# Designed miniproteins, single chains, continued (2): the designs that were tried, part 57

Each design is a single chain, and the fold is of that chain. pLDDT is the mean over its residues in the fold that is shown.

## One batch from the design tools (miniprotein)

Design m5964
Fold by ESMFold2-Fast:
Structure m5964 (fold): chain A 74 residues (1-74)
Amino acid sequence: KEELEKRLEELRERAEELLERARDNPALSTHAQLVLKELEETREKLKEGAEEEVIRKQIDSIERALEQLERELE
């Protein structure tokens, strides 16, 4: 549980940094905001006692999406 909370916080920080870097790109900015929303929803589910396996898969999906968006800034 604590491992998953730390991963979510790390991804949130990365998504906030991406959002700041993507200020001049509306499409990337919008996607970064969606990632932040999905991270918030996932964190709430984890606090509510959702299955760790479900949370891990959601985090993995979010991490892959964030990595793709970060590559778009190259």
Scores: mean pLDDT 80

Design m5965
Fold by ESMFold2-Fast:
Structure m5965 (fold): chain A 65 residues (1-65)
Amino acid sequence: MKLVAAAIRSIGIALDSGVTSISVRIEGDKLVIRAKEDTPATRETIARVEEAGKEMGVEVEVVYE
């Protein structure tokens, strides 16, 4: 349940930032975020998602392509 809530919150953060070059996946007991581009906007969005995950006690893994 916490993982699903964290995923929904992450999607909301990305939408607010206008960032469409990331994907959010639930893999086992963690949230995996994959970024197609390494831009300042993408990095800022990912940092916000990582902070939200930490607040919710959810492990967040980030992968840049």
Scores: mean pLDDT 77

Design m5966
Fold by ESMFold2-Fast:
Structure m5966 (fold): chain A 89 residues (1-89)
Amino acid sequence: SLEERALALARRAAEILREKGLDRLAELVLELVERAIEAIKEGKFLEAEEDIGLLLIVGAVLKLIGLEEAAELLYEAAELLRELIKKKK
């Protein structure tokens, strides 16, 4: 499912962040994706878009500091979450 794929990408990004000692950022990434999925399931699409937007901001910051693999995983997770919104509308 799109939810399972988005969460798997977020978990992979979180692993990379933890390997770099960025444990709080890893926790934030997982929280944002899990919260977006819950919001989508509840029909709270504006709240989901906010969490997706925050996820994209985190991805952009990660890319700027050289964590490109983690950033790309977050961008892909964000795209899957937006696809999930389209499927539920």
Scores: mean pLDDT 89

Design m5967
Fold by ESMFold2-Fast:
Structure m5967 (fold): chain A 60 residues (1-60)
Amino acid sequence: SSQLEQSTNAIFTYLKELNVFPGLNDDQLRAVAQRVAEQELTTPPNELPSLAELIRNALA
């Protein structure tokens, strides 16, 4: 699988286990996880914001 798929699955599992968005279904939570993963993979390491900021950006 691609790095995007692996990162998306890891972030999805993390967010689901923490139950940070109990109002989102699995499809919606996975969409958020994918947007976070896309930001992580496309942002240079020295410019990478915190996970919380990546999540806020994914929800905008």
Scores: mean pLDDT 80

Design m5968
Fold by ESMFold2-Fast:
Structure m5968 (fold): chain A 67 residues (1-67)
Amino acid sequence: MEEIRKKADELAEKAQKYLDEGNYKEAVIYASRALLLDPDNEKAAEVLREALQKAGNSPEAVDWLKA
């Protein structure tokens, strides 16, 4: 569990970095991967929510969010 949680934390940190850079697609991908490993990761959930809100204002977002 600890090693999986550490990997989830690393993915969540990477997702936050992409979110800060305005790369919402990568932020969604890495936050989703973090939540796949640790569904209770609050940072990953918050990054995913914020990235989806910001990506929802661009038409291209729906293509990769559904696929």
Scores: mean pLDDT 75

Design m5969
Fold by ESMFold2-Fast:
Structure m5969 (fold): chain A 112 residues (1-112)
Amino acid sequence: DDSAIERARAALAEALANNDKYRQHGAVLALLLFEAKAGRVTADELLARLRAAGFDVESVELSRTPDGRVVIRFSLDVYSGVSGKTVREDVTYVIYPDGTIEIDSKREGQVE
């Protein structure tokens, strides 16, 4: 756990230094997914940490299923360095008891 969390934090620090929003997204989420799976963070804590990382997130849904899956859902605005535009993205993460992660994301057009 600690080595994976330390690697995620190092990747986040590098992404922040390079202003790489895509890598920031991945690194923050990897860290938060590991901590949520371990029961270390609440939905409110997830929201606060995403906002501290500079993501425009209004709410986070965190739920646990009877079969032990952790489901995390939120929407955020992601800046695209390629197009120079902000894109709305809806993201769902499903973390299985074995640590397998499924990601489903949908983009709702571009902000002009």
Scores: mean pLDDT 65

Design m5970
Fold by ESMFold2-Fast:
Structure m5970 (fold): chain A 93 residues (1-93)
Amino acid sequence: DRREQLQALLEAVKGMKGMITVPQKYGNDDVTLAGAKIAAELAKELVKRARELGVSEEVIKALEEAAKNADNPEKMLEELEKAAKLLEEELNA
């Protein structure tokens, strides 16, 4: 089911955002950076799944940019938020 796979992709993106935002709330910069590095590796795997599912190129580009920004949690969060919004739009189309 494509809709079920899109929902799973969206939940994965939300989880990756949490890996950055949760330690940020506690002011733990080292854990925030570690979370961003893990999220970047997950973003690389999600790019492959997104391509297999035929999601929009804008979602794929946002995930690729997130993967490139392992050392910039703020920029990674911007790109993950873009991916989440675009995936929500695709689910509601």
Scores: mean pLDDT 85

Design m5971
Fold by ESMFold2-Fast:
Structure m5971 (fold): chain A 73 residues (1-73)
Amino acid sequence: MEETIERIKKMGESVEELARKAGLPEDVIKEFRDEVNKIIKDLKEGKISPEEALNRVREIARKVAQEAFKKLE
């Protein structure tokens, strides 16, 4: 559990930094951060499995990365 939470936090931080470098709006970055924090909370409360938590973070990260890619073009 601790390892999964740490991996999610690191992934979230990396994606947030990439989004900032790509010039995504602060509101979008904030929404991403809030969604990541909600996933961590749900995982800690046992509402979702570690595998589901990682999958949810990956999907959110993919969406943010796609928007960042569009901004860089």
Scores: mean pLDDT 80

Design m5972
Fold by ESMFold2-Fast:
Structure m5972 (fold): chain A 90 residues (1-90)
Amino acid sequence: SIKERLEELIEKLRKVGEEIEKLGEAENSEVGLMLARAYYEMADRLEELKREVEETGTLSEEEIERRVREIFREVFGRMLKELKEKRAKV
């Protein structure tokens, strides 16, 4: 169940990232490309977590959910900081 939810989340993040990337390229939007990179990074980190879950079998569902939230906070936090820094330069 939790592995299936991780797989679904990874797939959704990659699909959204791909659509954002296409839009960013079409509009020549650096912000769009930054957003796409954030989505891909989240997906990559979740794939790593999924491998850890599959290989070790020691992570509880609560621990996995905590790790997912941590990944999202870290990636979105860095993206928001980068966006604020870019806006300050205009």
Scores: mean pLDDT 82

Design m5973
Fold by ESMFold2-Fast:
Structure m5973 (fold): chain A 69 residues (1-69)
Amino acid sequence: DKDKSQKSADASSNAAVSGGLKEAIDASTKASGDKNVGTSSANAAVDARSSGGLDDARQSALKASQQSS
């Protein structure tokens, strides 16, 4: 579901900015209700931040959560 993936991606990107990887995983898992979707989203967000910044983190997290949902 796109709505679930979007909530996961937004939560993981925002949490990664303020808290880091653990916070990103926790927030995205909570938002999606799925540990696999949450973990994939959080890892993609953290990886994208190192090369593209916040917007790229959001886009990567969204794609990862959609592919794992």
Scores: mean pLDDT 70

Design m5974
Fold by ESMFold2-Fast:
Structure m5974 (fold): chain A 87 residues (1-87)
Amino acid sequence: DEETLEKLKEEIAKLYEEYKKKIENAESIREIVNLYIAANLRLIGILLDGKYIYKLSEDELKKLEELIQKYRADLKKLADEKIKELE
């Protein structure tokens, strides 16, 4: 269970780095928006897997949710900054 939590945290961090690079390399506002939406859907998917497939405890789910919220905020800030750069 703890091992599963750590694997999911690693997957979240890897997904964040993947989408961070994609947003940094995006060439249009539409592409940035689509990438941000896609990243959010995949992050939520990991949380749902933790809850329904891996059946993590409420405490473990809260830790996963906090990490996801942090990375979602970081990606939003990056997306907003990149949009301003393209305008």
Scores: mean pLDDT 88

Design m5975
Fold by ESMFold2-Fast:
Structure m5975 (fold): chain A 98 residues (1-98)
Amino acid sequence: HMMMKYYVIIKLYDASPEQIEKFKEQIRELAKEVGAIGIRKVYEDGTIVVEAPSLEIARELAEKAKQLAKELGFKNIEVTIIRETPDTLELVEREVFE
């Protein structure tokens, strides 16, 4: 079987380190709920990378992450889905909310 991996990249603009830490914990729980593999990386600038086993799960995580960020008071958020195959890395979807 050819394995494909999907990554959901969530970027919070104008977020403090404390806000990023709280959002990270909630994204970790959300990832478990939707069946994602888990958080792969968190950057100090508010960028969180989550691995998903399928495009369907990546899209569900992206949608719910956008809702969660808005509920927590984040006004500016970017969510990107990328697909990784053994020899390529491809942009699938990108949305920016203000």
Scores: mean pLDDT 79

Design m5976
Fold by ESMFold2-Fast:
Structure m5976 (fold): chain A 75 residues (1-75)
Amino acid sequence: MLSEREKEAIKGFTRSGVLSLLVQQHIARTGRTPSAEEVAEFVAFSEELADKYVEALNNKDLDTVKEIGDFIAEL
């Protein structure tokens, strides 16, 4: 079982990484910077994904960890 500090650290790193990749992919696809509304959607998605990833790690749900990890790697 992960400590609260470990959960917060993993969630923070995962959220920041996913958010960065989503913004970069958006610019690569559209040639423009995301709007404030699009950034808010990316933030919400990144937080939800980070929460699911930390929960899967805490529960040793290796199938879900792999699925989320593979998804992030392909962003």
Scores: mean pLDDT 84

Design m5977
Fold by ESMFold2-Fast:
Structure m5977 (fold): chain A 100 residues (1-100)
Amino acid sequence: SNEELLKVFEEYLKKLKEIAEKYLSPEVVEKIEKLIEETLEKAKKLVEQGASQEELLELYKEFLEKLQKILDENNASAETKLKVQEVRKEFLEKLDEILE
């Protein structure tokens, strides 16, 4: 369900924020927190409006692309990128379980 997809996304965002706060500068953390807030507001509106599962998944894909751009443009370390990738992988695996 869209509610389960939103819950999994919210859990992913919490873990991502913890990684960002530990491994990134305050300036980069602010950029990520803003992206999280904007995307979460859009996701909640899509769920409230009864939007399609495909629309919600496309929003999540756009989030992942924008996050990667922030990390690349701010020269995030290989270690930081690996931690973000591990949490991203867990998120995608949980999405696949809901979509099966």
Scores: mean pLDDT 87

Design m5978
Fold by ESMFold2-Fast:
Structure m5978 (fold): chain A 114 residues (1-114)
Amino acid sequence: SEEAIKKIKELIEETKKLLKEGAPVSKLAMLGSELRRYYSKVESISPELEKEIEEAIRRTGLLLRALMELMGPKTPESLAAAEAAIAELERLGMNPKIIDDLRAQLAEAKKELA
């Protein structure tokens, strides 16, 4: 639907802005969830826009994974999954402020498990 494509474009631009400016990881994770929801409703899309959607979904999906593992039941496996997601986000060139925030949350979660 044209409405879904319009919403996708708005969500991509908001995601790019917040990734550049630094924002709460929970808000970025929510944007990724909304982007996936609207993407599932489109039947056809340009290859260029599809690539931008996949990149935004990948980045926000990794953020959501890190946040969920850090906020959910804490196990050695969940903290290892969070650490792996944070490392992948850093390799993808995520804003250092977001990486630092996630690492601080990981350090606090590790203290709770110890």
Scores: mean pLDDT 79

Design m5979
Fold by ESMFold2-Fast:
Structure m5979 (fold): chain A 59 residues (1-59)
Amino acid sequence: MTPEEAREELLRNIYEMSKRLAPTQSLDDILDRARFEALMAGVPVSEAEEAARRAYEEA
């Protein structure tokens, strides 16, 4: 898997996770999880936050 493919997969996973959590978790909790996942994977935190916010809005 290329670094770009891994980044896209992580962002998709953050989106799906955030959408699933939105009914039971606050936006702040979802953003904290997204930031943590981004830091662990070396992905820009801003991209993870955007994916999480979009998922929360669509939930």
Scores: mean pLDDT 81

Design m5980
Fold by ESMFold2-Fast:
Structure m5980 (fold): chain A 97 residues (1-97)
Amino acid sequence: SKEELKRFLMRMAFHSSAQQMIAAARARGDERLVAVYQGLLDLALSGIRNNEPVDTIIARLRAYAAQAAPSLSPAARAELDRFVRNMEGQMRMIEVS
């Protein structure tokens, strides 16, 4: 169905983007940021797979990122914030298509 295709596209987009961020953080030796991106990936994939509303998934990702932010450097916090905003925008674009 169209809805199943949208959920598939959301999962693939999130997985691809998160894996690129994980690889980059790992190359820099930022193990804490790697763990944060892995946690975001797991939360997003679970929510998408369980057919949770996009707004519910986004709220959960934002809450997780906010909880993790104090343990990160200022540069890592800025990167995380941009990642979450970009993924929110991409998921919403897929949802309305």
Scores: mean pLDDT 89

Design m5981
Fold by ESMFold2-Fast:
Structure m5981 (fold): chain A 100 residues (1-100)
Amino acid sequence: DEVNERVRQWIIDRALELGFPKEQAEALAEASLTGQMSEEQRKLSDEMGEKFEDWVKNDEKRPSQWYARLLLLLGDITEEEAEELSGLRYSDFADVLRRR
């Protein structure tokens, strides 16, 4: 599945940006796509979520970049919309999504 392979690579790239080792990033991506998550993979997911929540609380643009890319890969938005959304701070991004 081409979409699943793109989502897999997206998860790996985001985990690597957070400083997770490649092996752990690949394991997390596999767990996310299969819906089967070990205790170790769940812990990694929780750690990624904590780092992501910190970026959200600091109103960083990175959460918007991550979500815009994911929505584009899922076919929910256009490339033009993805470029516009990825340039926003998370508070502005969340406001745009709430209005849709």
Scores: mean pLDDT 77

Design m5982
Fold by ESMFold2-Fast:
Structure m5982 (fold): chain A 71 residues (1-71)
Amino acid sequence: MDILELIFQYIADKGSATVEELKEYLDKNISDEKQKQIGLEIAKEFSELTKKDSITLDDAQEAIKLLAKSL
């Protein structure tokens, strides 16, 4: 399963998530250290790009658009 899809599903199910909540979710559900680090980096980027403590699904979608534009 794609790590990005897992993050989106978690946010959608919960309504919003902080970087700390996403980190705990990844720590519990992802056993691969590299995938866990990628997921944590995505969570940090979402927080930094949105400048919000709690990230909604809309916030995450906007952050991805910004990341795609920078690539």
Scores: mean pLDDT 77

Design m5983
Fold by ESMFold2-Fast:
Structure m5983 (fold): chain A 81 residues (1-81)
Amino acid sequence: MLSAEELYEEGLKAVELAKKYRELAEKSTDAVKYSGYAILAIGHATEAVLYGKILKKRGHNEEAEELFKRAEEAGFDVSTI
């Protein structure tokens, strides 16, 4: 099982990928590209929130809170994941 540090690092990577695909979706003029990027963005945002939930369950509340905050700032409602 991943360490708390590894979970946090993977969660941060997931947030950055969610942001990247969200921006690509918003810049897309093609409905198929928009849908594909939007699905990828939601998938990576979900990964980040799941890493945060695992961290919180292990008592790493500060790292969990940071991942939730970064996902929200990336445009994803953490309460829906």
Scores: mean pLDDT 82

Design m5984
Fold by ESMFold2-Fast:
Structure m5984 (fold): chain A 63 residues (1-63)
Amino acid sequence: SAAELLKLSQEELVELAIELSKKSKNPSDRLEGLVAKAQLPEPLSDEERRELAELVAEEMKKL
């Protein structure tokens, strides 16, 4: 669930998102955008981190 994913560090959540994007036939543009933003020196906001967790949870449902 997204709530369980929020227990991960930002680095762990981003690594999981990248792996799921590679396995997805059609990755979300927003998921890719949040991953790219997370690579910058400033951390994601609480809202962006929550959105990323929700997008990761949706990709996990497709597996």
Scores: mean pLDDT 77

Design m5985
Fold by ESMFold2-Fast:
Structure m5985 (fold): chain A 59 residues (1-59)
Amino acid sequence: VEEKIKEALSVAVFDPPRALATIMEVTGASLDEAFEIVDLVLQGRTDEAFELALELAKK
């Protein structure tokens, strides 16, 4: 799951809808949680976005 999360975060700046869909599919996150993750990447807070995505995926 980590590799798919990293891939989603890497494309978030160029294709936010694709990143949102991938995060939701891989982690089971809600749309609001996926938006928060993408927003963190757009703020340059990619490490925080990755940690949040991993925590959601652990469910």
Scores: mean pLDDT 79

Design m5986
Fold by ESMFold2-Fast:
Structure m5986 (fold): chain A 60 residues (1-60)
Amino acid sequence: MSAEEVLEAEVAAADVSEADKRVILAAGRRLVARGASAEEVATAVRNAVAGIKAHEAADA
């Protein structure tokens, strides 16, 4: 599985807004363009999703 495929799969599975998904996809594609591995991209997406969820929990 390519880094781009992992990026799309992780973002599609993420429980975040459509706007946040677009931002994460754009950031992830820049990482892939810089030669990031599938594992690095997956970790970055999961960290971004966790950060969004933590922010939502703090504001709730």
Scores: mean pLDDT 80

Design m5987
Fold by ESMFold2-Fast:
Structure m5987 (fold): chain A 96 residues (1-96)
Amino acid sequence: SLIENLQRLQLLLKKLGTKDAQQLLEKVQKELDAEIARLERERGPQVSSNIYTAASIIATGDILDLENQGVSDQQIQQQVEKLLAEIDKIKKEREA
């Protein structure tokens, strides 16, 4: 889901900690806020909160799995690029 991938991307960018990652993190935060607002409009605050919490658990688990595998900053960068592509795909599917 978009919210899961945005949360994964947010966590990876925080780990990377570069200036470029920090600039991208600001854009990701705005997109995450927009997605939460959309879910609240469509499904109400309780369902939105449940979706956000479930996505947070999944995203955190995935990032912990990567940490346990001992991934390098280069591998984190590759995961960021993959997540950006997946997020773009989901957005295009919603506009169709």
Scores: mean pLDDT 82

Design m5988
Fold by ESMFold2-Fast:
Structure m5988 (fold): chain A 86 residues (1-86)
Amino acid sequence: GAELARKLGEDGLRDAEIGLELVKKFKEPKNSKELSLWIAGRLLAIGGAFLGQKAIELGEKNGDKEAVELGKRAIKLAKEAGVNVK
């Protein structure tokens, strides 16, 4: 339903935002802890892109434009974090 599409978009956007912040902050990791945070940022951005794509697919199917826009924003931020999404 529409609620699920929006939830996927919201979760994807949140994960992509956190992922991008971590990737930007720890781009040049100085120690193993910072490297772990950069890896966590990359994984969050990848997850955000996946959830965003599902939000777009389900939102388009259900006519939920808000879910589609949330998913597009998640994918945009994930791409800025270096995630290759088609």
Scores: mean pLDDT 87

Design m5989
Fold by ESMFold2-Fast:
Structure m5989 (fold): chain A 98 residues (1-98)
Amino acid sequence: SAARRAAADALAAEGMRAVSEAVRAVKEAQTAFEKGDYETALKYAEEAIRYAEEARRIARQLRDEFGLDGVAAFLEREAEEVKREAEEIKKKVLEALK
């Protein structure tokens, strides 16, 4: 139905927004780390992880409710990559704190 398609499109858009916010947060974390602002770097790395987990939750709903395996796989891959980068920044912060 048109309503079901609209719901799927809206959920996919939410997932893409979550990925975009996660990517932005990782970039902010990286910039803060390069400036020696370890508290801000950790804050944004944790924010990136939260948005990545939100994108994975949305991907699961897209797969389970709408059968949109391709969009779900894309969101899961992007979320996994952002989470990896954020966790790497957290590790570097811990190493830099002396």
Scores: mean pLDDT 90

Design m5990
Fold by ESMFold2-Fast:
Structure m5990 (fold): chain A 65 residues (1-65)
Amino acid sequence: MTTHTVVTPNGVEYRFDFETETAEGEDEEESKRISKVLRIARATSEAARAGWDAEQLGEVGRQVG
């Protein structure tokens, strides 16, 4: 099990499951938004590790987000 707590800008906490890439919380719309942001962050992190430049990292964020 690989879960992590994500705190929104409003201070609300959600549990993120890395296995399913979903966030659980009281607001479904906010949970979807957090899940999307985490997917973008993950894709961007993987691209950065591969040595992609800033332009390529921006394109990854655009495609995932």
Scores: mean pLDDT 60

Design m5991
Fold by ESMFold2-Fast:
Structure m5991 (fold): chain A 95 residues (1-95)
Amino acid sequence: MNLLTQAQDAVDAGDMDRVIALMRANPNRTIVQAAVYQAVSQGNMDMARAIVDAAIALGFSRDDIISILNDIRAQAIALGDQDTVARVDQIIADI
């Protein structure tokens, strides 16, 4: 199973320990982006915020996180997913 699928499956299961373990083992923006997108697209805002907080704790800067969130926002716009756009805007406002 690829890392993106593992991150998405962990989010679907509500398994924060697994999400954090995947991000710690593979500290790259792609894993963070996949996990956050999966959580916000499902409306799980508590999990989305927890993933963002965990990424910051693992060494991602606020600017890195804002960049990731803007990429998710652009993806949601391209898909016509206004609910995900609004959810991403809430997370950006909280940073």
Scores: mean pLDDT 86

Design m5992
Fold by ESMFold2-Fast:
Structure m5992 (fold): chain A 86 residues (1-86)
Amino acid sequence: MDEELEEYIERVKRIADAARAKIASNPSLSPEERQAGLAAVDRLLKAIESRESFLALLEEVKRELGLEEVSPQDLMLYLLQQALQS
């Protein structure tokens, strides 16, 4: 379980880094969309600092999206949507 969670967290870190780079280089994003994207990356990185916070986030995303399993991409999209609504 812990090894599977650690591997998942490493994938999340890679997705967050890739998303940050794409947000920085995407000319189609408005300033507001860019800020929301960076805020979503920051929220994701903060969530993975605690096992309890991360598992709570996974359960929230499963519930909101109606998914049995959540990919790192699903987490990123969910947090982006929340940041855009803030």
Scores: mean pLDDT 77

Design m5993
Fold by ESMFold2-Fast:
Structure m5993 (fold): chain A 85 residues (1-85)
Amino acid sequence: MSEIPEKAAEQAEGQFEALKKAAEEAKEEEKPKLIEQAKKFIKDTEETIEYLKKEFPENKKAQEAIERLKKLLEEAKELLKELEK
């Protein structure tokens, strides 16, 4: 039951790792697509945080997952700034 918050955080971490690797290898022509992917990841991560707060308000694992997602959100926003340079 409490696995849902942990799995959501793990899935987001995996998606961000893939996005970060793609960004490191990106040619100039690929940056616009990566920018759109980063923006979508930020939006999806914010929505996941709101979902977990609503559905699992008293769940300690959900609170831990939310903190992990908040850190990913900050890193994703920094990645977006890097890509837009």
Scores: mean pLDDT 82

Design m5994
Fold by ESMFold2-Fast:
Structure m5994 (fold): chain A 86 residues (1-86)
Amino acid sequence: SMAKKEEAIEQGRRAGEEGGRAEAEGRELLAKGPEYVLEGIGRRLRGMGLGVQAHILGHIAPEAGEAGAEAARAAGGEAAARLAAA
């Protein structure tokens, strides 16, 4: 149904946006110094997991993975974007 497709696309977009932002935050933390390494890694892993979530939603609607990849890239998350588009 169109309603389920639209819902999947919006969920994929949100997952990509959050994932890209988490990935970008992780990179910023890693750049700040050794004391932020664990937090930075954790945020990057979160970003990748959200990219995978957008990709899985792509099995319901291919546009969900595409929307997630676009949103992740716009938020600065290239790895999350690649996972969403996979």
Scores: mean pLDDT 86

Design m5995
Fold by ESMFold2-Fast:
Structure m5995 (fold): chain A 76 residues (1-76)
Amino acid sequence: MEEELEIDIEAAMARIYLAVLKTIAEKEGDEELAKYMRELIERVVEIERTAPSVEEAREKLEELKREAKEKFEKAK
């Protein structure tokens, strides 16, 4: 349960981060970027469900956030 709770928290934080980027993209009229961020949010859900450990979940979620940031920066 402890590891499951920590994975849930890490996933929630990642979803919040991606939701913020999605909202900014939508406000700027970048529908392709907003769609990409929605797809990354779905990948967060998959990581939350399938990650065998908190450490692996954290690593994958950090990689997703990095990809999101790079995509967001390149779009500008």
Scores: mean pLDDT 80

Design m5996
Fold by ESMFold2-Fast:
Structure m5996 (fold): chain A 91 residues (1-91)
Amino acid sequence: PLTDEQRYLFLLGLARWAIKNKDVEAAEFYIKQLVDMGRYEEAIKLFEEMKKAGLEPTPEAYRALANAYRKLGDDEKASFYEEKARQLEKE
């Protein structure tokens, strides 16, 4: 089994690899795991890297981003990204 630090570094590398290869699904999967591990600031940075790479996050990714901001005490950004996820789910 991996330690928390080993798992964190492995997921960080996988997320960046997925972003480089423009694999939205894989990038979001690894970023969400980082949020689940409490690595909120790094998850936010990876979402920013993803957008800069021209990848549009899914509603699920925006909810993970909102959760990360809320855990860091940024309720304004959390609410903004929750609303963005909600809007993207509307037909």
Scores: mean pLDDT 82

Design m5997
Fold by ESMFold2-Fast:
Structure m5997 (fold): chain A 76 residues (1-76)
Amino acid sequence: DAMLQALEDKLQELKEKVSVIDKMSKQEQVMLQAEIGALLLHVLTQYRLTKDPRYKQLADELQALEDEVDKVIQSK
């Protein structure tokens, strides 16, 4: 529960960063993409171990953020 809450808080931080991605340098965008990818891998690992659907929901939201960031990077 405490770990899940920390992951949810981190997801919100990443969403806020993605909301201003257009104001970021290319280096910052790539670093943000790497940070999202690392968290997604961690959350998917937790889902595999626990089968708790809350981790799957977090993974789906992180995947959507990664796709959004990738589109911004690829468009430039």
Scores: mean pLDDT 83

Design m5998
Fold by ESMFold2-Fast:
Structure m5998 (fold): chain A 68 residues (1-68)
Amino acid sequence: MSKELIELAKEIFGKEYGVPEEEIKKLDSSEKIQDYILKHSPSEEEKLKLAEEIVEKVIEEYLKKHPK
């Protein structure tokens, strides 16, 4: 995941999911984002669903800034 996509994911976590800034600072890679979701979701299905929703929103915001 690119630096811009990571930054967008951090904004989504903070603004829409109310993740504390201290935890957001740790989300500097796709693996760390996935680990955070895995720890805070009640089931494997919900973990995957939340991860996919965040990725889709990040891609949409990225495409708004880089329309190609």
Scores: mean pLDDT 66

